# Designed miniproteins, single chains, continued (4), part 88

Each design is a single chain, and the fold is of that chain. pLDDT is the mean over its residues in the fold that is shown.

## One batch from the design tools (miniprotein)

Design m15022
Fold by ESMFold2-Fast:
Structure m15022 (fold): chain A 74 residues (1-74)
Amino acid sequence: DLAAQAERLIAGTLARIRALGVEGAEERVARLEELGRELLEAIRASKSVEEAEAAAREPAERAEALVREAQAAA
């Protein structure tokens, strides 16, 4: 299940960002939670794995950028 896999990856990413203990972690986590919801919604709305992968690409790239920003702030 692609949605379940994405949900687990999102949860792991949020836990890692919280563990960094950086200033503004709550705001970064909230932004990542929103992107995670968009990602899961796109996957669940997709009728095929290929469609889900295409729809997930942009939210995943934005989430990656936010994770890199959080790591740079630590």
Scores: mean pLDDT 74

Design m15023
Fold by ESMFold2-Fast:
Structure m15023 (fold): chain A 67 residues (1-67)
Amino acid sequence: MKEEEIKKKAEELKEELLKLPNADEKAVEAVAKAYELGLLGIDKEVKVDGQVLEPISTESEVSPAPE
């Protein structure tokens, strides 16, 4: 599953749960978030490559004083 699809599914789940008359809004958000994170975990497992975050290059990130 793609991250975009995962977020969409979590949002849809939240909307479905909010339709319930006794649903707690905060609890629904927590459930949707957990669902999203669960799906993201599965997707990250499959990714395998390019997982390494590019470190910010201190030289390029910070322009030193004009000296």
Scores: mean pLDDT 62

Design m15024
Fold by ESMFold2-Fast:
Structure m15024 (fold): chain A 93 residues (1-93)
Amino acid sequence: SKEEEEGKRGLELILEVLEELLKKNPDGKPVSIEEFRKAVEEAVKRRGITDPQFIGRLNSYIDVLGDRNPDGLISPEELEEEKELIERLLERM
């Protein structure tokens, strides 16, 4: 369905962002929610995505990630765990 295709596309975009942030962070420093949001916005622009509903769903994902990290920082361990979760979700789609 279109919803399944859009879901997969969203997960693929988030996976790209997680991989990019992990590669740019070899020192294992925490990544801020603002840096994560900016990376998502840049990935959206690179993919030519203009659908406000799709972008809204990505923002909802980032908001949930922010709620899990009240200090505004995501550990490298959490980035890796999130990557593994997204990879497993994509394998089932």
Scores: mean pLDDT 83

Design m15025
Fold by ESMFold2-Fast:
Structure m15025 (fold): chain A 69 residues (1-69)
Amino acid sequence: ATKYTLTGVKQFDRVLSDEEAAEAKRELKKELEEEAKKRGLEVTDIRSAVLNDPARNRSLVVVVAEAVA
């Protein structure tokens, strides 16, 4: 089977609360699922991570989706 990896990233110039992080993850997951559907791919796994950097007042939200054709 042919496997594909789709990655979504959002950068924020602030530290995210748990609620903000959860919302950012949901939006990125939705975007990746929509992209997979547009490309005729079936999503098999979705993983997410949040990297907060309080010293620099920034955060990075990453979502990775694995899909198959």
Scores: mean pLDDT 86

Design m15026
Fold by ESMFold2-Fast:
Structure m15026 (fold): chain A 63 residues (1-63)
Amino acid sequence: MTKEERKELFDKYAKNIPGFASLTEEERDYLIENADKLSVDELAERLGVTKEEAQAILDAIKK
């Protein structure tokens, strides 16, 4: 995935994922880059969101 494609993907996720838009740009980039290896618990802790929100984020990314 190119840097430009990542920016487009982050824009899409910021619109569609609850809590995502409140994250810093660095946190959003980390999420996009590490989606494959993140667990719900790790994601929730890393982003400072609830486990339910982290699950929704992972589901949206892994579609």
Scores: mean pLDDT 70

Design m15027
Fold by ESMFold2-Fast:
Parts: sequence; C-alpha cells; structure tokens
Structure m15027 (fold): chain A 79 residues (1-79)
Amino acid sequence: SSSLQQQMLALVDEYLARGFEELSKATSWEEAEEAISRITAELAADLAALGASQEDITFEVSLVRSRLEQYGAKVLASR
C-alpha cells in the first residue's frame, strides 16, 4: 500500500542519515564496514517488523548498503 511504501521510505531515509553521520567519523574501512553492516541489519529488521516483503527488504537494504559504501569510500579517499 502507499502508506507502507511511505513508512519504508521514511525508514530508509532515517538509516541513510544515521549511516552518513557514522561514516563521516570513520577512520578506516574496517570501521566503515562495521557501521554499514550494523545499520543495514537494523534496517532489515525494522522493514520486516513493518510487514515489508522479503523482496522489498532485500532491494532496499542493497540500495542502502551501496549508497553507504560509496559514501564511505569517498570520505576515506579524502583523508
């Protein structure tokens, strides 16, 4: 439903914001990967609790992971 999609997008935006904040403080790729893994696992659990399908969870988690990995690489390359 549209309301489920709106709640999913709100969760994705919230976890992306938290991920970008944590990654901005990372000093190594090991720290970045730990943060990404924790954030994506928490997002997956929250999406499942919301009633999202496994396909939607896999898709959204993959997008968030990709965006966080790209941001982390950019942050670490600038140091």
Scores: mean pLDDT 88

Design m15028
Fold by ESMFold2-Fast:
Structure m15028 (fold): chain A 71 residues (1-71)
Amino acid sequence: MPASAETLAQEVTNQLKQGDSDSAIKMMELISRYAPRDLAIQTLQMVLQSAQQLGDTDVAQKAQELIQQLQ
């Protein structure tokens, strides 16, 4: 579970580093819909931290929204 969350978060973060915020948001939506709840929350929390560090406000807001929906 933790390792899977790290792998998913890294994939989303790689899209952010490439400047592809739209693909990052799409991946986050898919994770929230299809991943187990605990895995999705953990992954989205890691993505939120990365988005905040990179200054991607849109991705950070989407991560917070999805986390709230899952809690």
Scores: mean pLDDT 82

Design m15029
Fold by ESMFold2-Fast:
Structure m15029 (fold): chain A 61 residues (1-61)
Amino acid sequence: ALSAAQQTLVAAFVREAAGASPEQVANALAMLRELLRSRGVPEAQIEAAVAEFRRRVAEAQ
Protein backbone atom coordinates (compact mmCIF):
# COMPACT_ATOMS: atom_id res chain seq x y z
CA ALA A 1 0.00 0.00 0.00
CA LEU A 2 1.20 3.50 -0.90
CA SER A 3 0.90 6.58 1.35
CA ALA A 4 -1.21 9.53 0.13
CA ALA A 5 1.99 11.51 -0.58
CA GLN A 6 3.45 8.60 -2.61
CA GLN A 7 0.15 8.23 -4.53
CA THR A 8 0.20 11.97 -5.33
CA LEU A 9 3.80 11.72 -6.58
CA VAL A 10 2.97 8.67 -8.76
CA ALA A 11 -0.05 10.54 -10.20
CA ALA A 12 2.17 13.52 -11.12
CA PHE A 13 4.69 11.27 -12.92
CA VAL A 14 1.85 9.42 -14.72
CA ARG A 15 0.46 12.78 -15.89
CA GLU A 16 3.87 13.73 -17.32
CA ALA A 17 4.18 10.31 -19.00
CA ALA A 18 0.75 10.61 -20.71
CA GLY A 19 1.32 10.56 -24.50
CA ALA A 20 5.08 10.10 -24.03
CA SER A 21 7.24 7.63 -25.96
CA PRO A 22 8.21 4.28 -24.35
CA GLU A 23 11.74 5.69 -23.79
CA GLN A 24 10.34 8.80 -22.05
CA VAL A 25 8.08 6.59 -19.89
CA ALA A 26 11.14 4.49 -18.91
CA ASN A 27 13.04 7.68 -18.02
CA ALA A 28 10.12 8.95 -15.89
CA LEU A 29 10.06 5.58 -14.05
CA ALA A 30 13.82 5.78 -13.40
CA MET A 31 13.43 9.35 -12.08
CA LEU A 32 10.56 8.28 -9.81
CA ARG A 33 12.75 5.49 -8.35
CA GLU A 34 15.67 7.89 -7.77
CA LEU A 35 13.42 10.51 -6.14
CA LEU A 36 11.88 7.97 -3.73
CA ARG A 37 15.32 6.55 -2.82
CA SER A 38 16.65 10.08 -2.17
CA ARG A 39 13.74 10.56 0.28
CA GLY A 40 14.66 7.36 2.16
CA VAL A 41 11.58 5.40 1.03
CA PRO A 42 12.06 1.62 1.66
CA GLU A 43 12.78 -0.51 -1.44
CA ALA A 44 9.50 -2.47 -1.05
CA GLN A 45 7.53 0.83 -1.18
CA ILE A 46 9.57 2.01 -4.19
CA GLU A 47 8.67 -1.20 -6.07
CA ALA A 48 5.00 -0.73 -5.07
CA ALA A 49 5.12 2.83 -6.46
CA VAL A 50 6.79 1.58 -9.68
CA ALA A 51 4.08 -1.09 -10.08
CA GLU A 52 1.33 1.53 -9.56
CA PHE A 53 3.03 3.87 -12.07
CA ARG A 54 3.19 1.08 -14.69
CA ARG A 55 -0.44 0.09 -14.04
CA ARG A 56 -1.72 3.69 -14.40
CA VAL A 57 0.37 4.42 -17.52
CA ALA A 58 -0.94 1.22 -19.17
CA GLU A 59 -4.55 2.16 -18.28
CA ALA A 60 -4.11 5.76 -19.52
CA GLN A 61 -2.56 4.76 -22.87
Scores: mean pLDDT 78

Design m15030
Fold by ESMFold2-Fast:
Structure m15030 (fold): chain A 65 residues (1-65)
Amino acid sequence: TPEEKLAAALKAKNEGDEAFNAGDYAEAVKHYEEAVVRFSEIGALDEAAKAAKKAKEAAEKLGLL
């Protein structure tokens, strides 16, 4: 359902935020990339863009960019 998809997107974003705040940037990238996919599926393009920016920020912390 749309509600289940939104919940999955928010869960992925929150898990990314928790990993990022814990300094686990590899895990943060993984969760933020999942959030991008989930938010895009429900048409939340602004939230998908924000999650993509966070994924890039986490990847930069890892030296991947």
Scores: mean pLDDT 85

Design m15031
Fold by ESMFold2-Fast:
Structure m15031 (fold): chain A 89 residues (1-89)
Amino acid sequence: VKLYRPKPVLQEILRSVGETREVLTRGEILAALGLYLLKQKRAFSGEDSSIVDVSGTPLGELLGKDRIDMRDPSDILALLKANTEEVSG
C-alpha cells in the first residue's frame, strides 16, 4: 500500500477533523477530507445539493476556489497530487 505525507496546509486541514497522523494512505486522506467537507456542508445550511462553500477556509485557499462539488472528484484528486508526497513506493 502506498503511503503519503500531506504538505503542511493539508495536514492542518486533516488535523481539524481529528486526523493527526503524519503519514497516511490515499484512502485515509480522502476519508478525512470527506469529514471536513461534510462539516463545511452542514455549516453552509445543508439545504443545497452537492455544492460546498469553502470560501475563507484553509481548503478554499489551498484550492483557490470558493465552492466545490462533492460529486466531482477532479478538484480533490488534483489537490491530493499537488499537496501530498509519496513516502513508500
Scores: mean pLDDT 74

Design m15032
Fold by ESMFold2-Fast:
Structure m15032 (fold): chain A 64 residues (1-64)
Amino acid sequence: MKVVELKGKEWTVGEVKRAFEKAGYSRSAVSRAMKELGITGRVLTREEVLKIGKKLGVKVVFLD
């Protein structure tokens, strides 16, 4: 099972797209999930990243 790994509390859209790309999801798939979820900010929170992960069917793990 592939997972998306992120460190910290907030990330730019580009950082989130890179993390999902590393887990095997295209940047366009992340952009589409964001649009469908109404996520429009330049910076994403843990809650928003978890929603994107759930929409794409991938587990998100935060490395503390």
Scores: mean pLDDT 82

Design m15033
Fold by ESMFold2-Fast:
Structure m15033 (fold): chain A 53 residues (1-53)
Amino acid sequence: SLEEKLEEIREELRKRVAELKASSDPSQPLQLAIEQARLMAEAVEEELQLRKE
């Protein structure tokens, strides 16, 4: 399940990279990195909750 969530995050990241290529905002790479870290943290936290059940 954690592996599946990480793959889903990877796919979402690919979509965000495509949006970044269409943007001229120089802060996009940093924002993308922050968002990726947040999504991974949420996936890990959710997986820990499931395992404690």
Scores: mean pLDDT 67

Design m15034
Fold by ESMFold2-Fast:
Structure m15034 (fold): chain A 74 residues (1-74)
Amino acid sequence: DEKKKILEEAREEYRKKLIEGSSYYAKGLGYYAFGVMDPENREKYLKLGEEYFKKGDEIEKEGEKKLKEVEEKL
């Protein structure tokens, strides 16, 4: 029962990280769309989009790593 609670808490934290990462991906897509609509600022928006995608990836990878560490200890 205690192991189940620890796993549920770890999965909930991972879910929160996935939501956070998805938020960064959505912002990245928004900046890419701005680049299409405003060609004069395309390079600026593409760079911002790439930065947000990178942050999203890092957040999701951190969440996955922490979940795996908890699963391995149980």
Scores: mean pLDDT 85

Design m15035
Fold by ESMFold2-Fast:
Structure m15035 (fold): chain A 119 residues (1-119)
Amino acid sequence: SVHAELMTALEELAKEAEKLPSDVYLQGLRFAPQSEEQRAQYRAFNDAVAALGDRIAPERVIAIPEAAGMFVADSLEEAEEKAEKLAKGLVERGLVSEEEAEELKKAAIEKARRRFAEA
């Protein structure tokens, strides 16, 4: 079923996120790679997102490299809900301020709007 496939994809997405260096979260939350090493980490993250997209569908994968965060969504409404949850989770973990979380949420929603507008 589509639901079972989506759940498997979300579990795989979570495992890929766990492979990212913890320092990418802290430094990526400054919204820009600050070193060549950080740019290499963002390239690796983007490659992982692309590989996941090839298996699922690119339009269903919403990635925010600056936050080292990504999720899968089937609609704009689902993407907005997941972006909100991602942003709140980052604040609760003390990784971002509420202002930074709002900017990351807006970036995720904007990417989702573009992805679903192309469908």
Scores: mean pLDDT 61

Design m15036
Fold by ESMFold2-Fast:
Structure m15036 (fold): chain A 80 residues (1-80)
Amino acid sequence: SLQEQVQQLIQQAQSPDYDVALAAAQQIVALPDLALAKAALEQLMRSPDERVRNIALAAAMESDSPELRALAREIQAQLA
């Protein structure tokens, strides 16, 4: 299911392998369900792991989605 795919991508975005983690975050950004993508990205952007947060923020900011870029800007402001 799409929910199972999203959970797998969230787990992969927390991989110690940077390329795996970045690719997973980029796949979340590309999900056709915007609400699901936003929920997954927000979870990663609020991770206690700074590396995971930075990967999710970068993927969202580099996306063509104004909604995902807005989410990233809002969370960055809260972390400053």
Scores: mean pLDDT 87

Design m15037
Fold by ESMFold2-Fast:
Structure m15037 (fold): chain A 67 residues (1-67)
Amino acid sequence: MPSDEEIKEEIIKRAIEKAKENNGVITREELMEVVEEVAKEYNRDPEELYKKFGEEIERAVVREILA
């Protein structure tokens, strides 16, 4: 089972890829969809993951999109 850190990195990676596909734009709903997809794959609670890592994920995605 991947670590929480690895799960966070996977969410960030997929969110960035989704943003790139949409001309550098990702909505909160789309970000939550990515969190739910990754959580489902690893049998984790998406609400728990977002509560724990949501700020870091949002910050990392925004930073990468604006770069």
Scores: mean pLDDT 79

Design m15038
Fold by ESMFold2-Fast:
Structure m15038 (fold): chain A 95 residues (1-95)
Amino acid sequence: MKPFVAAVFKNKEDAEKLAERAKELGAQVTLKYGKYPLIAAVFDDEEKALELARYAESLGAIVRAFVGNKELYNPPLKSEEERKALAEAASLIKT
């Protein structure tokens, strides 16, 4: 399974910054605008996925990074709404 990063933002500008960084790192990026900007980025490299996840957190995103069922980056979530938004972002990766 390929590493991926799922992120949720409050504003479009920070979401676009993350999408651009993900592309620079060679990720396949899906961006969706709904109640919150949602990003999913798929990598071939776990280290690059972790780099993007840390960058997303620095931008104030709700973020997690995964490889299959393994969480590579798992900062604590503060609410059930954050969990739901992050699950929606992760679902942008079509299985």
Scores: mean pLDDT 78

Design m15039
Fold by ESMFold2-Fast:
Structure m15039 (fold): chain A 82 residues (1-82)
Amino acid sequence: MRAFLLRITVSSPEDVPSVEQTVHEVAAEDPRVRSVQTGSTPGGDVVYAGVLAEDREAALRLGEEIRRRHPGVTSVEVTEVA
């Protein structure tokens, strides 16, 4: 497993809680993702998700599925942490 940080930009701060929920749901459905932790600042428009994924492709597919599933997501950036 490799560590990745997803920076998820949302169209409105009110979407943040539902986007965090979507991240956990999508990660739970993907056998190539084993761990997910989300964080955001109250009133902010960015959700950060720290994930352990099999490889970079798995992390990218996770980000694309999050964007596909939640219309409030405007972008997802994936960065390898270690």
Scores: mean pLDDT 83

Design m15040
Fold by ESMFold2-Fast:
Structure m15040 (fold): chain A 71 residues (1-71)
Amino acid sequence: KKEEEELLKKIDELYEKAMKIFEQNGDKVSDEMKKILAELFELEQDAEKKGYKNVSKKIREKIEEFAEKTK
């Protein structure tokens, strides 16, 4: 449970970092943002393997939110 909670916090931090970079880059996707998205994809796969379904679901939702905001 502690590991799951720490992952949930890390996901929020990565998402906020990506959004800040997006705003600083004039609302344009950058290579730094793509790297953060790649980290989120890796965390999603790790969470799936560990059975942390809430974590993997949250990551997918954040990636989808990011895709919607960056259209």
Scores: mean pLDDT 78

Design m15041
Fold by ESMFold2-Fast:
Structure m15041 (fold): chain A 76 residues (1-76)
Amino acid sequence: MTEEEKAREAENIRQSVPGLGKEALEAAKTDPQKAVNLSVAIGVLQAAAEFVGDEETAAEARRIMKEVDKLLKENE
């Protein structure tokens, strides 16, 4: 990838994580299967953020996944 393409991809990942994270956290309370599926998608975005060097977004994705897992365990 060019540096410009890498920067654009990093911005797309950064913008996507909060929205998917909100949906996953909401789903953890009502639809555990949807929450698990969204958590997997956030995990893919975490790996992509690490690949483009956005450690802050990767850390946020990890934090969201931990919170989703905690909510799922509390509702079992």
Scores: mean pLDDT 80

Design m15042
Fold by ESMFold2-Fast:
Structure m15042 (fold): chain A 99 residues (1-99)
Amino acid sequence: SAEEAAREARVEELLGQFLDTLNEIFEAYKAGDEEKMQELIEKARKLADELVREVQHVSPETRERIARVLEAALEWAKENGMPKEVIDLLEETLERVRA
C-alpha cells in the first residue's frame, strides 16, 4: 500500500542518514576533532532512536535488511578502531532492531 511504501521509504532514509553520520564521525575521529565527534555521536543516537521506532512498523524483510546493514557497519567500525561509544551504539541499535 502507499502507507506501507511511505514507512519503508522513511526507514531507508533514516538508515542512510545514520550511515552518513557514522562516516562523518569517522572523519572527525581521524582529524582529532573531539568536539565535532561528540556532537555527531549525539546526532547518531537520535537517528538510531528514530530508526528503531520506525522499524517496528515495517515488514520483517525490511527489518532483516536493516539488521544486515547495521551488522556490516558494526564490523566496519571494529575494523577501523572506532571509539567504544560508537561500537556500543551500533551493538545496541542492532539488538533493538532485531527485537
Scores: mean pLDDT 89

Design m15043
Fold by ESMFold2-Fast:
Structure m15043 (fold): chain A 80 residues (1-80)
Amino acid sequence: SFEEELRESMERVLKHALSEETREALEKILEAALNNESLSEEEQREVLTALADDIIKKTGKKEGREEKIEATLAEIKALQ
């Protein structure tokens, strides 16, 4: 699902920084998911916020949450 794909990609991004492999996988997954889902920017932000909250719950790390969400949203826009 879109949420599962983004959650997996976000976990890789937030856990190991943005490696080249993770970046390519994230861009491909986000592009495919967004093309299939046609989510609005507001809906994309809500999904990313929920995923970030899940990651914070697992890792306990809250620093840069807003920045990571906005950066990911900007990357999604750049893919389009």
Scores: mean pLDDT 56

Design m15044
Fold by ESMFold2-Fast:
Structure m15044 (fold): chain A 93 residues (1-93)
Amino acid sequence: MEEKIKELIIKLQETTDRIELAKIFAQLLVLTDDEEILRYAANRLGISEEEFEELLKLKKENPEDLESLAKKLSELLKIPEEVILEALKEAKA
């Protein structure tokens, strides 16, 4: 678990591709409760403070509902829901 988080943080710092950045953020949302790391990734994606707080609340209330989280992220990031959902599922594998 911890090694996977470290690898994702390194990739987060190295990537400039918006889709890859979104996949990394989705995986980090599943794997960690570290708000500093999550906020850093959210800021790089242009997610507002209000949108970020909504995502944290959704995660906390329904941690197993990956489809609702994928839908919300897809709407915020304008990336296909299927791409986000796949990243969320990969994080749990």
Scores: mean pLDDT 82

Design m15045
Fold by ESMFold2-Fast:
Structure m15045 (fold): chain A 105 residues (1-105)
Amino acid sequence: MYTGTGSGPTADAESGEAGARGAEAGARTGGGIGEGKVKPKGSTASETSASGSVEAETKEGADAGAKGAETAALAAGSGKGGVSVAAATAAGVGGGVEAGLAARK
């Protein structure tokens, strides 16, 4: 239902396809979050994007798209924080700062 947060298979040509693919791969491997290897790709990325997410930078499209894909991967894998993270990503394409802050938790 929710995959890639606007990162369609041909939306950004290369970045979009890679992002969508990464989101699906992350969703399948979400169970590995506890190992810490997947953490920097999802959990940490979500927190880092929130802390460093600036409105001007987040709305660059390509930048937001890449972060959205990684955030979606974590959301699909973790399940617990995924609801907030997924919702924040979908709602904060133009206002990443506010959405990123919500996704951080």
Scores: mean pLDDT 42

Design m15046
Fold by ESMFold2-Fast:
Structure m15046 (fold): chain A 71 residues (1-71)
Amino acid sequence: PLTPVPGPTLDELAEMARADPSVLERILETAEAAKKDGDPSAETMYETALRVAEKAGLPDIAARARELLAK
């Protein structure tokens, strides 16, 4: 049994995003705020949003996350 990670898994986020794409928009907004604060976890948040958007079949949000990751 590995240490449980607090918060939703990628599969849970994909289900939420499929029902409500604003879930991914909130993650991207949180990541942008973290980046402004100099938090290195912002890049991981963008990557998570990209993976979730791909799983949920949301190509527009996936493209946005990729753009934010690229700079």
Scores: mean pLDDT 75

Design m15047
Fold by ESMFold2-Fast:
Structure m15047 (fold): chain A 87 residues (1-87)
Amino acid sequence: MEEENKRKLEITARGIALAKELSKTLPAEEVAPAIEERARELRRRGEELIREGEETGDEELIREGERLIERAEELLEMLRVAREAAA
């Protein structure tokens, strides 16, 4: 629970920072779809690595794939926080 709250605080801070940076460099309509597309690609790549690791017995590939999926989830949460902070 304590680590979860710490992670949420860090994601909130990063989401706010991301919203500020993106609002300066990208058209508003492209911001959210671009982030969602990046998260989707990270998740897809992670799933691919897990499959390859399972097929080859390479535990390192499985771990790397799990990390990419986790990063994709964090990116989507940052986007949700950024949208709420911008509202």
Scores: mean pLDDT 71

Design m15048
Fold by ESMFold2-Fast:
Structure m15048 (fold): chain A 65 residues (1-65)
Amino acid sequence: EEILKRAQGHFLELLMQGKSVTEAAREAARRAIEEGGPETAKQFLLKLGFSPEEAERFVEELIRE
């Protein structure tokens, strides 16, 4: 839960820096993977309004990098 709150805060900070929603979500999700693993990143993306299928694909792409 604390990791999710930090990811949301990071996402908002990136938006304030002028990043697009997709770019901000990618960077925040990558940090969420590092701190809490892939499932935490999926939960973060779901809270942003991504579908379960979109969240799964997004996280898989980040893990493969």
Scores: mean pLDDT 80

Design m15049
Fold by ESMFold2-Fast:
Structure m15049 (fold): chain A 94 residues (1-94)
Amino acid sequence: EELEKRILDLVREGRVDEALRLFAEHAPTLSPEEQKKLAEKMADELVRLGHTLAASVLRSLIKHGGVDSRVYQYLKAGELDKAILLAYIDENIE
């Protein structure tokens, strides 16, 4: 999985915005299962490296249907601040 390696390498280099953009660009070409698997691996690596807000975006995306989620729409549009805010709201609405 060349895409998985490229994205994880960007995460490990601290190039989080580029990793999220690359994921968003290619997510529509992946099956729902592949989207979930890649997003989970990416989120786990982001948490391990202390990028918890970026990880919350990916977890919210998977929870709400991947490319059909509102979080994904903001991420694809390059509106990372809105994606983070929406993920925070989704986690804290009871």
Scores: mean pLDDT 81

Design m15050
Fold by ESMFold2-Fast:
Structure m15050 (fold): chain A 73 residues (1-73)
Amino acid sequence: MTYTVKATLTVLDEDGRVLATSPPLVATAPTPEDALVKLSQQVQQRVEQWHAQARAQGRRYSLRVSVEFTETE
């Protein structure tokens, strides 16, 4: 039994317009907790990259994160 967790990050501008959507981030582990930990590390890396870009552009961003869990035998 394995658990797959998938996240998609969406960057929005000050008006709520979609600027960018990440490729799906996927992590798989024997427990949902381990899968979430792996996914959280990937999400953190992407957020840090986008923060650097936001500072360079002087823009204000909002982030939406959608997370889906799937149990696979």
Scores: mean pLDDT 76

Design m15051
Fold by ESMFold2-Fast:
Structure m15051 (fold): chain A 72 residues (1-72)
Amino acid sequence: SDALVDALVEGDFAAMAAELQRTKDPAVIEASIREAAKRLKELFPDISFEQAYEMVRKAVQTVEEWLAKQAG
């Protein structure tokens, strides 16, 4: 979970893809998204938690959609 959180905060597509292939539990993914959004809010105080959360969630969705296309 820590590796996924770090990848989400850094916006590293390759690291996000690798960690999302290892972590399939939706509850763990959701917790990692919220923790990454919290860290982004601390690093960038001008953004809201809701903005950070939406940004991280969209990044995860984009990576998951890309991984699904690779598998199909």
Scores: mean pLDDT 84

Design m15052
Fold by ESMFold2-Fast:
Structure m15052 (fold): chain A 88 residues (1-88)
Amino acid sequence: MLEELEKVNEELLKRLEPLVEELKNDPEKAKEYFEKARKEAEELAPRIQERLGLSPEEALRYAGVIAVVGREAEETLERMLRGYLELE
């Protein structure tokens, strides 16, 4: 199970790399994503803080990652999950 999880994580990062690269090359798109992600992170952080017992700063960082990665990779993540399920 742990080995399968590592392979999925490695494959996920490899497939997300082109999206991250595209975002780096488009400052306007990056700014828009970060601005919305910041707002979402501020709304999500209190829930993460309460649930996981993290500091406010750590909770905000985790919320920010979820907001940015989830929003940008939402469609790609759905396609990857569908492919993985069909493979099984």
Scores: mean pLDDT 57

Design m15053
Fold by ESMFold2-Fast:
Structure m15053 (fold): chain A 61 residues (1-61)
Amino acid sequence: SEQALKLFNEGKAALEAGDDIAAVVKLSEALNLDPSLAQEAIDYARSLGRQDIADYLASLA
């Protein structure tokens, strides 16, 4: 959905900025609205060296 994609992009930006709370909240909301985004979100977090966030997102899927 448009809302899920918006949250996904905001979550990715927060992750790049090191805002872990905003990243987790926004990415979790995006995955709740569109579960098909899960693998991309997990892979993106891993690509940034954020295995902690990747593992958390995987636990939601």
Scores: mean pLDDT 85

Design m15054
Fold by ESMFold2-Fast:
Structure m15054 (fold): chain A 100 residues (1-100)
Amino acid sequence: SMAEREKLEEKLKEAIEIMKAALEAQKKAEEELGKSNSEEALEAGVKAAIEKLRELGWEEEAKEVEKVYKEKGPRAAAEKLTEILEERYAEIVAYLEEQE
């Protein structure tokens, strides 16, 4: 149980860091919209995020983001990634609050 708790805490910290990185990448993309072609940066960011989700074992979430990327492009995929991360973060916070 103690080792399982440590693994859960590590996953939580990694999820928070990914969420922060995704939100910062989205903010930078919004700031650069109209100034330069940010599509290449968005594509690179989305691909890196998909790979990181898979590393965390979030295969279903990774597939959803990849599907949106293929069907609607990198901006829609980045928005979907943000929604997934926000939903997962809320679930994690709710889980922790129930244990207190």
Scores: mean pLDDT 68

Design m15055
Fold by ESMFold2-Fast:
Structure m15055 (fold): chain A 92 residues (1-92)
Amino acid sequence: EEVLERLAEFLAEKFPRITLEQARRMVENTVAELRRLEATYGQAAVDSFLEGMKKGLEIEGLDKETADNIVKAIRALAEGNFEEAKKYLDKI
């Protein structure tokens, strides 16, 4: 829960056009979609989705390293690995 809130706060700060509540829902929906993709189509579908997300974040103005760390944090969060997710968040 702390990792989810920290991700939502970061996204709302970097993208002022979205509210904190919208950022929180975006993270929650993304985590749910990653879990669905893994269960239905396996790791290759998750990898493809995350590559698209990373590219979208770069297009929206995040640098490559920050986008990489956000995507890795979201992946770790979807896997229930809160310690790993926090490590990536500490890099941004």
Scores: mean pLDDT 85

Design m15056
Fold by ESMFold2-Fast:
Structure m15056 (fold): chain A 64 residues (1-64)
Amino acid sequence: GNKQKLHELILRLIALKLQLIGLEYDLEHIPLSADERARLEREIEELQREIAELEKQIAQLEGL
């Protein structure tokens, strides 16, 4: 069951992972002030938490 919901979560996960790659690229390659770096690192951390929650939801649905 929940195949449509699983598909939607997987697509969202892919989108968030692509966003994370972009932010990590910016953190490594753009010259940033200490404050700008700290802000970007917090944004990356928040995105990583959202990804982890989606991966947990996907794993639970795949178990059904």
Scores: mean pLDDT 84

Design m15057
Fold by ESMFold2-Fast:
Structure m15057 (fold): chain A 84 residues (1-84)
Amino acid sequence: SALEELARLLQEEAKRLGLEPPSPEEALAAARAIAEQAAALLKAGWSPEEVKEALAQALIEGGMDRETAERLATLAVEAALALL
């Protein structure tokens, strides 16, 4: 699922940054929180494209490379749409 792929990507990104990798349970909880935030924006009237762009930009500003940020934002919106 998009949620499980998002959780895996979060674990991989933590390892890349030299951080302690979250457990699978912690990564899945973080993925759900991100998806719920994306779902809230969609419910507020944002388009999927606007949510993807906003999330990707926030991640890039946080130090993530553009390709990974865009992939993570895409998975977050796909997971969010499954919650609606």
Scores: mean pLDDT 84

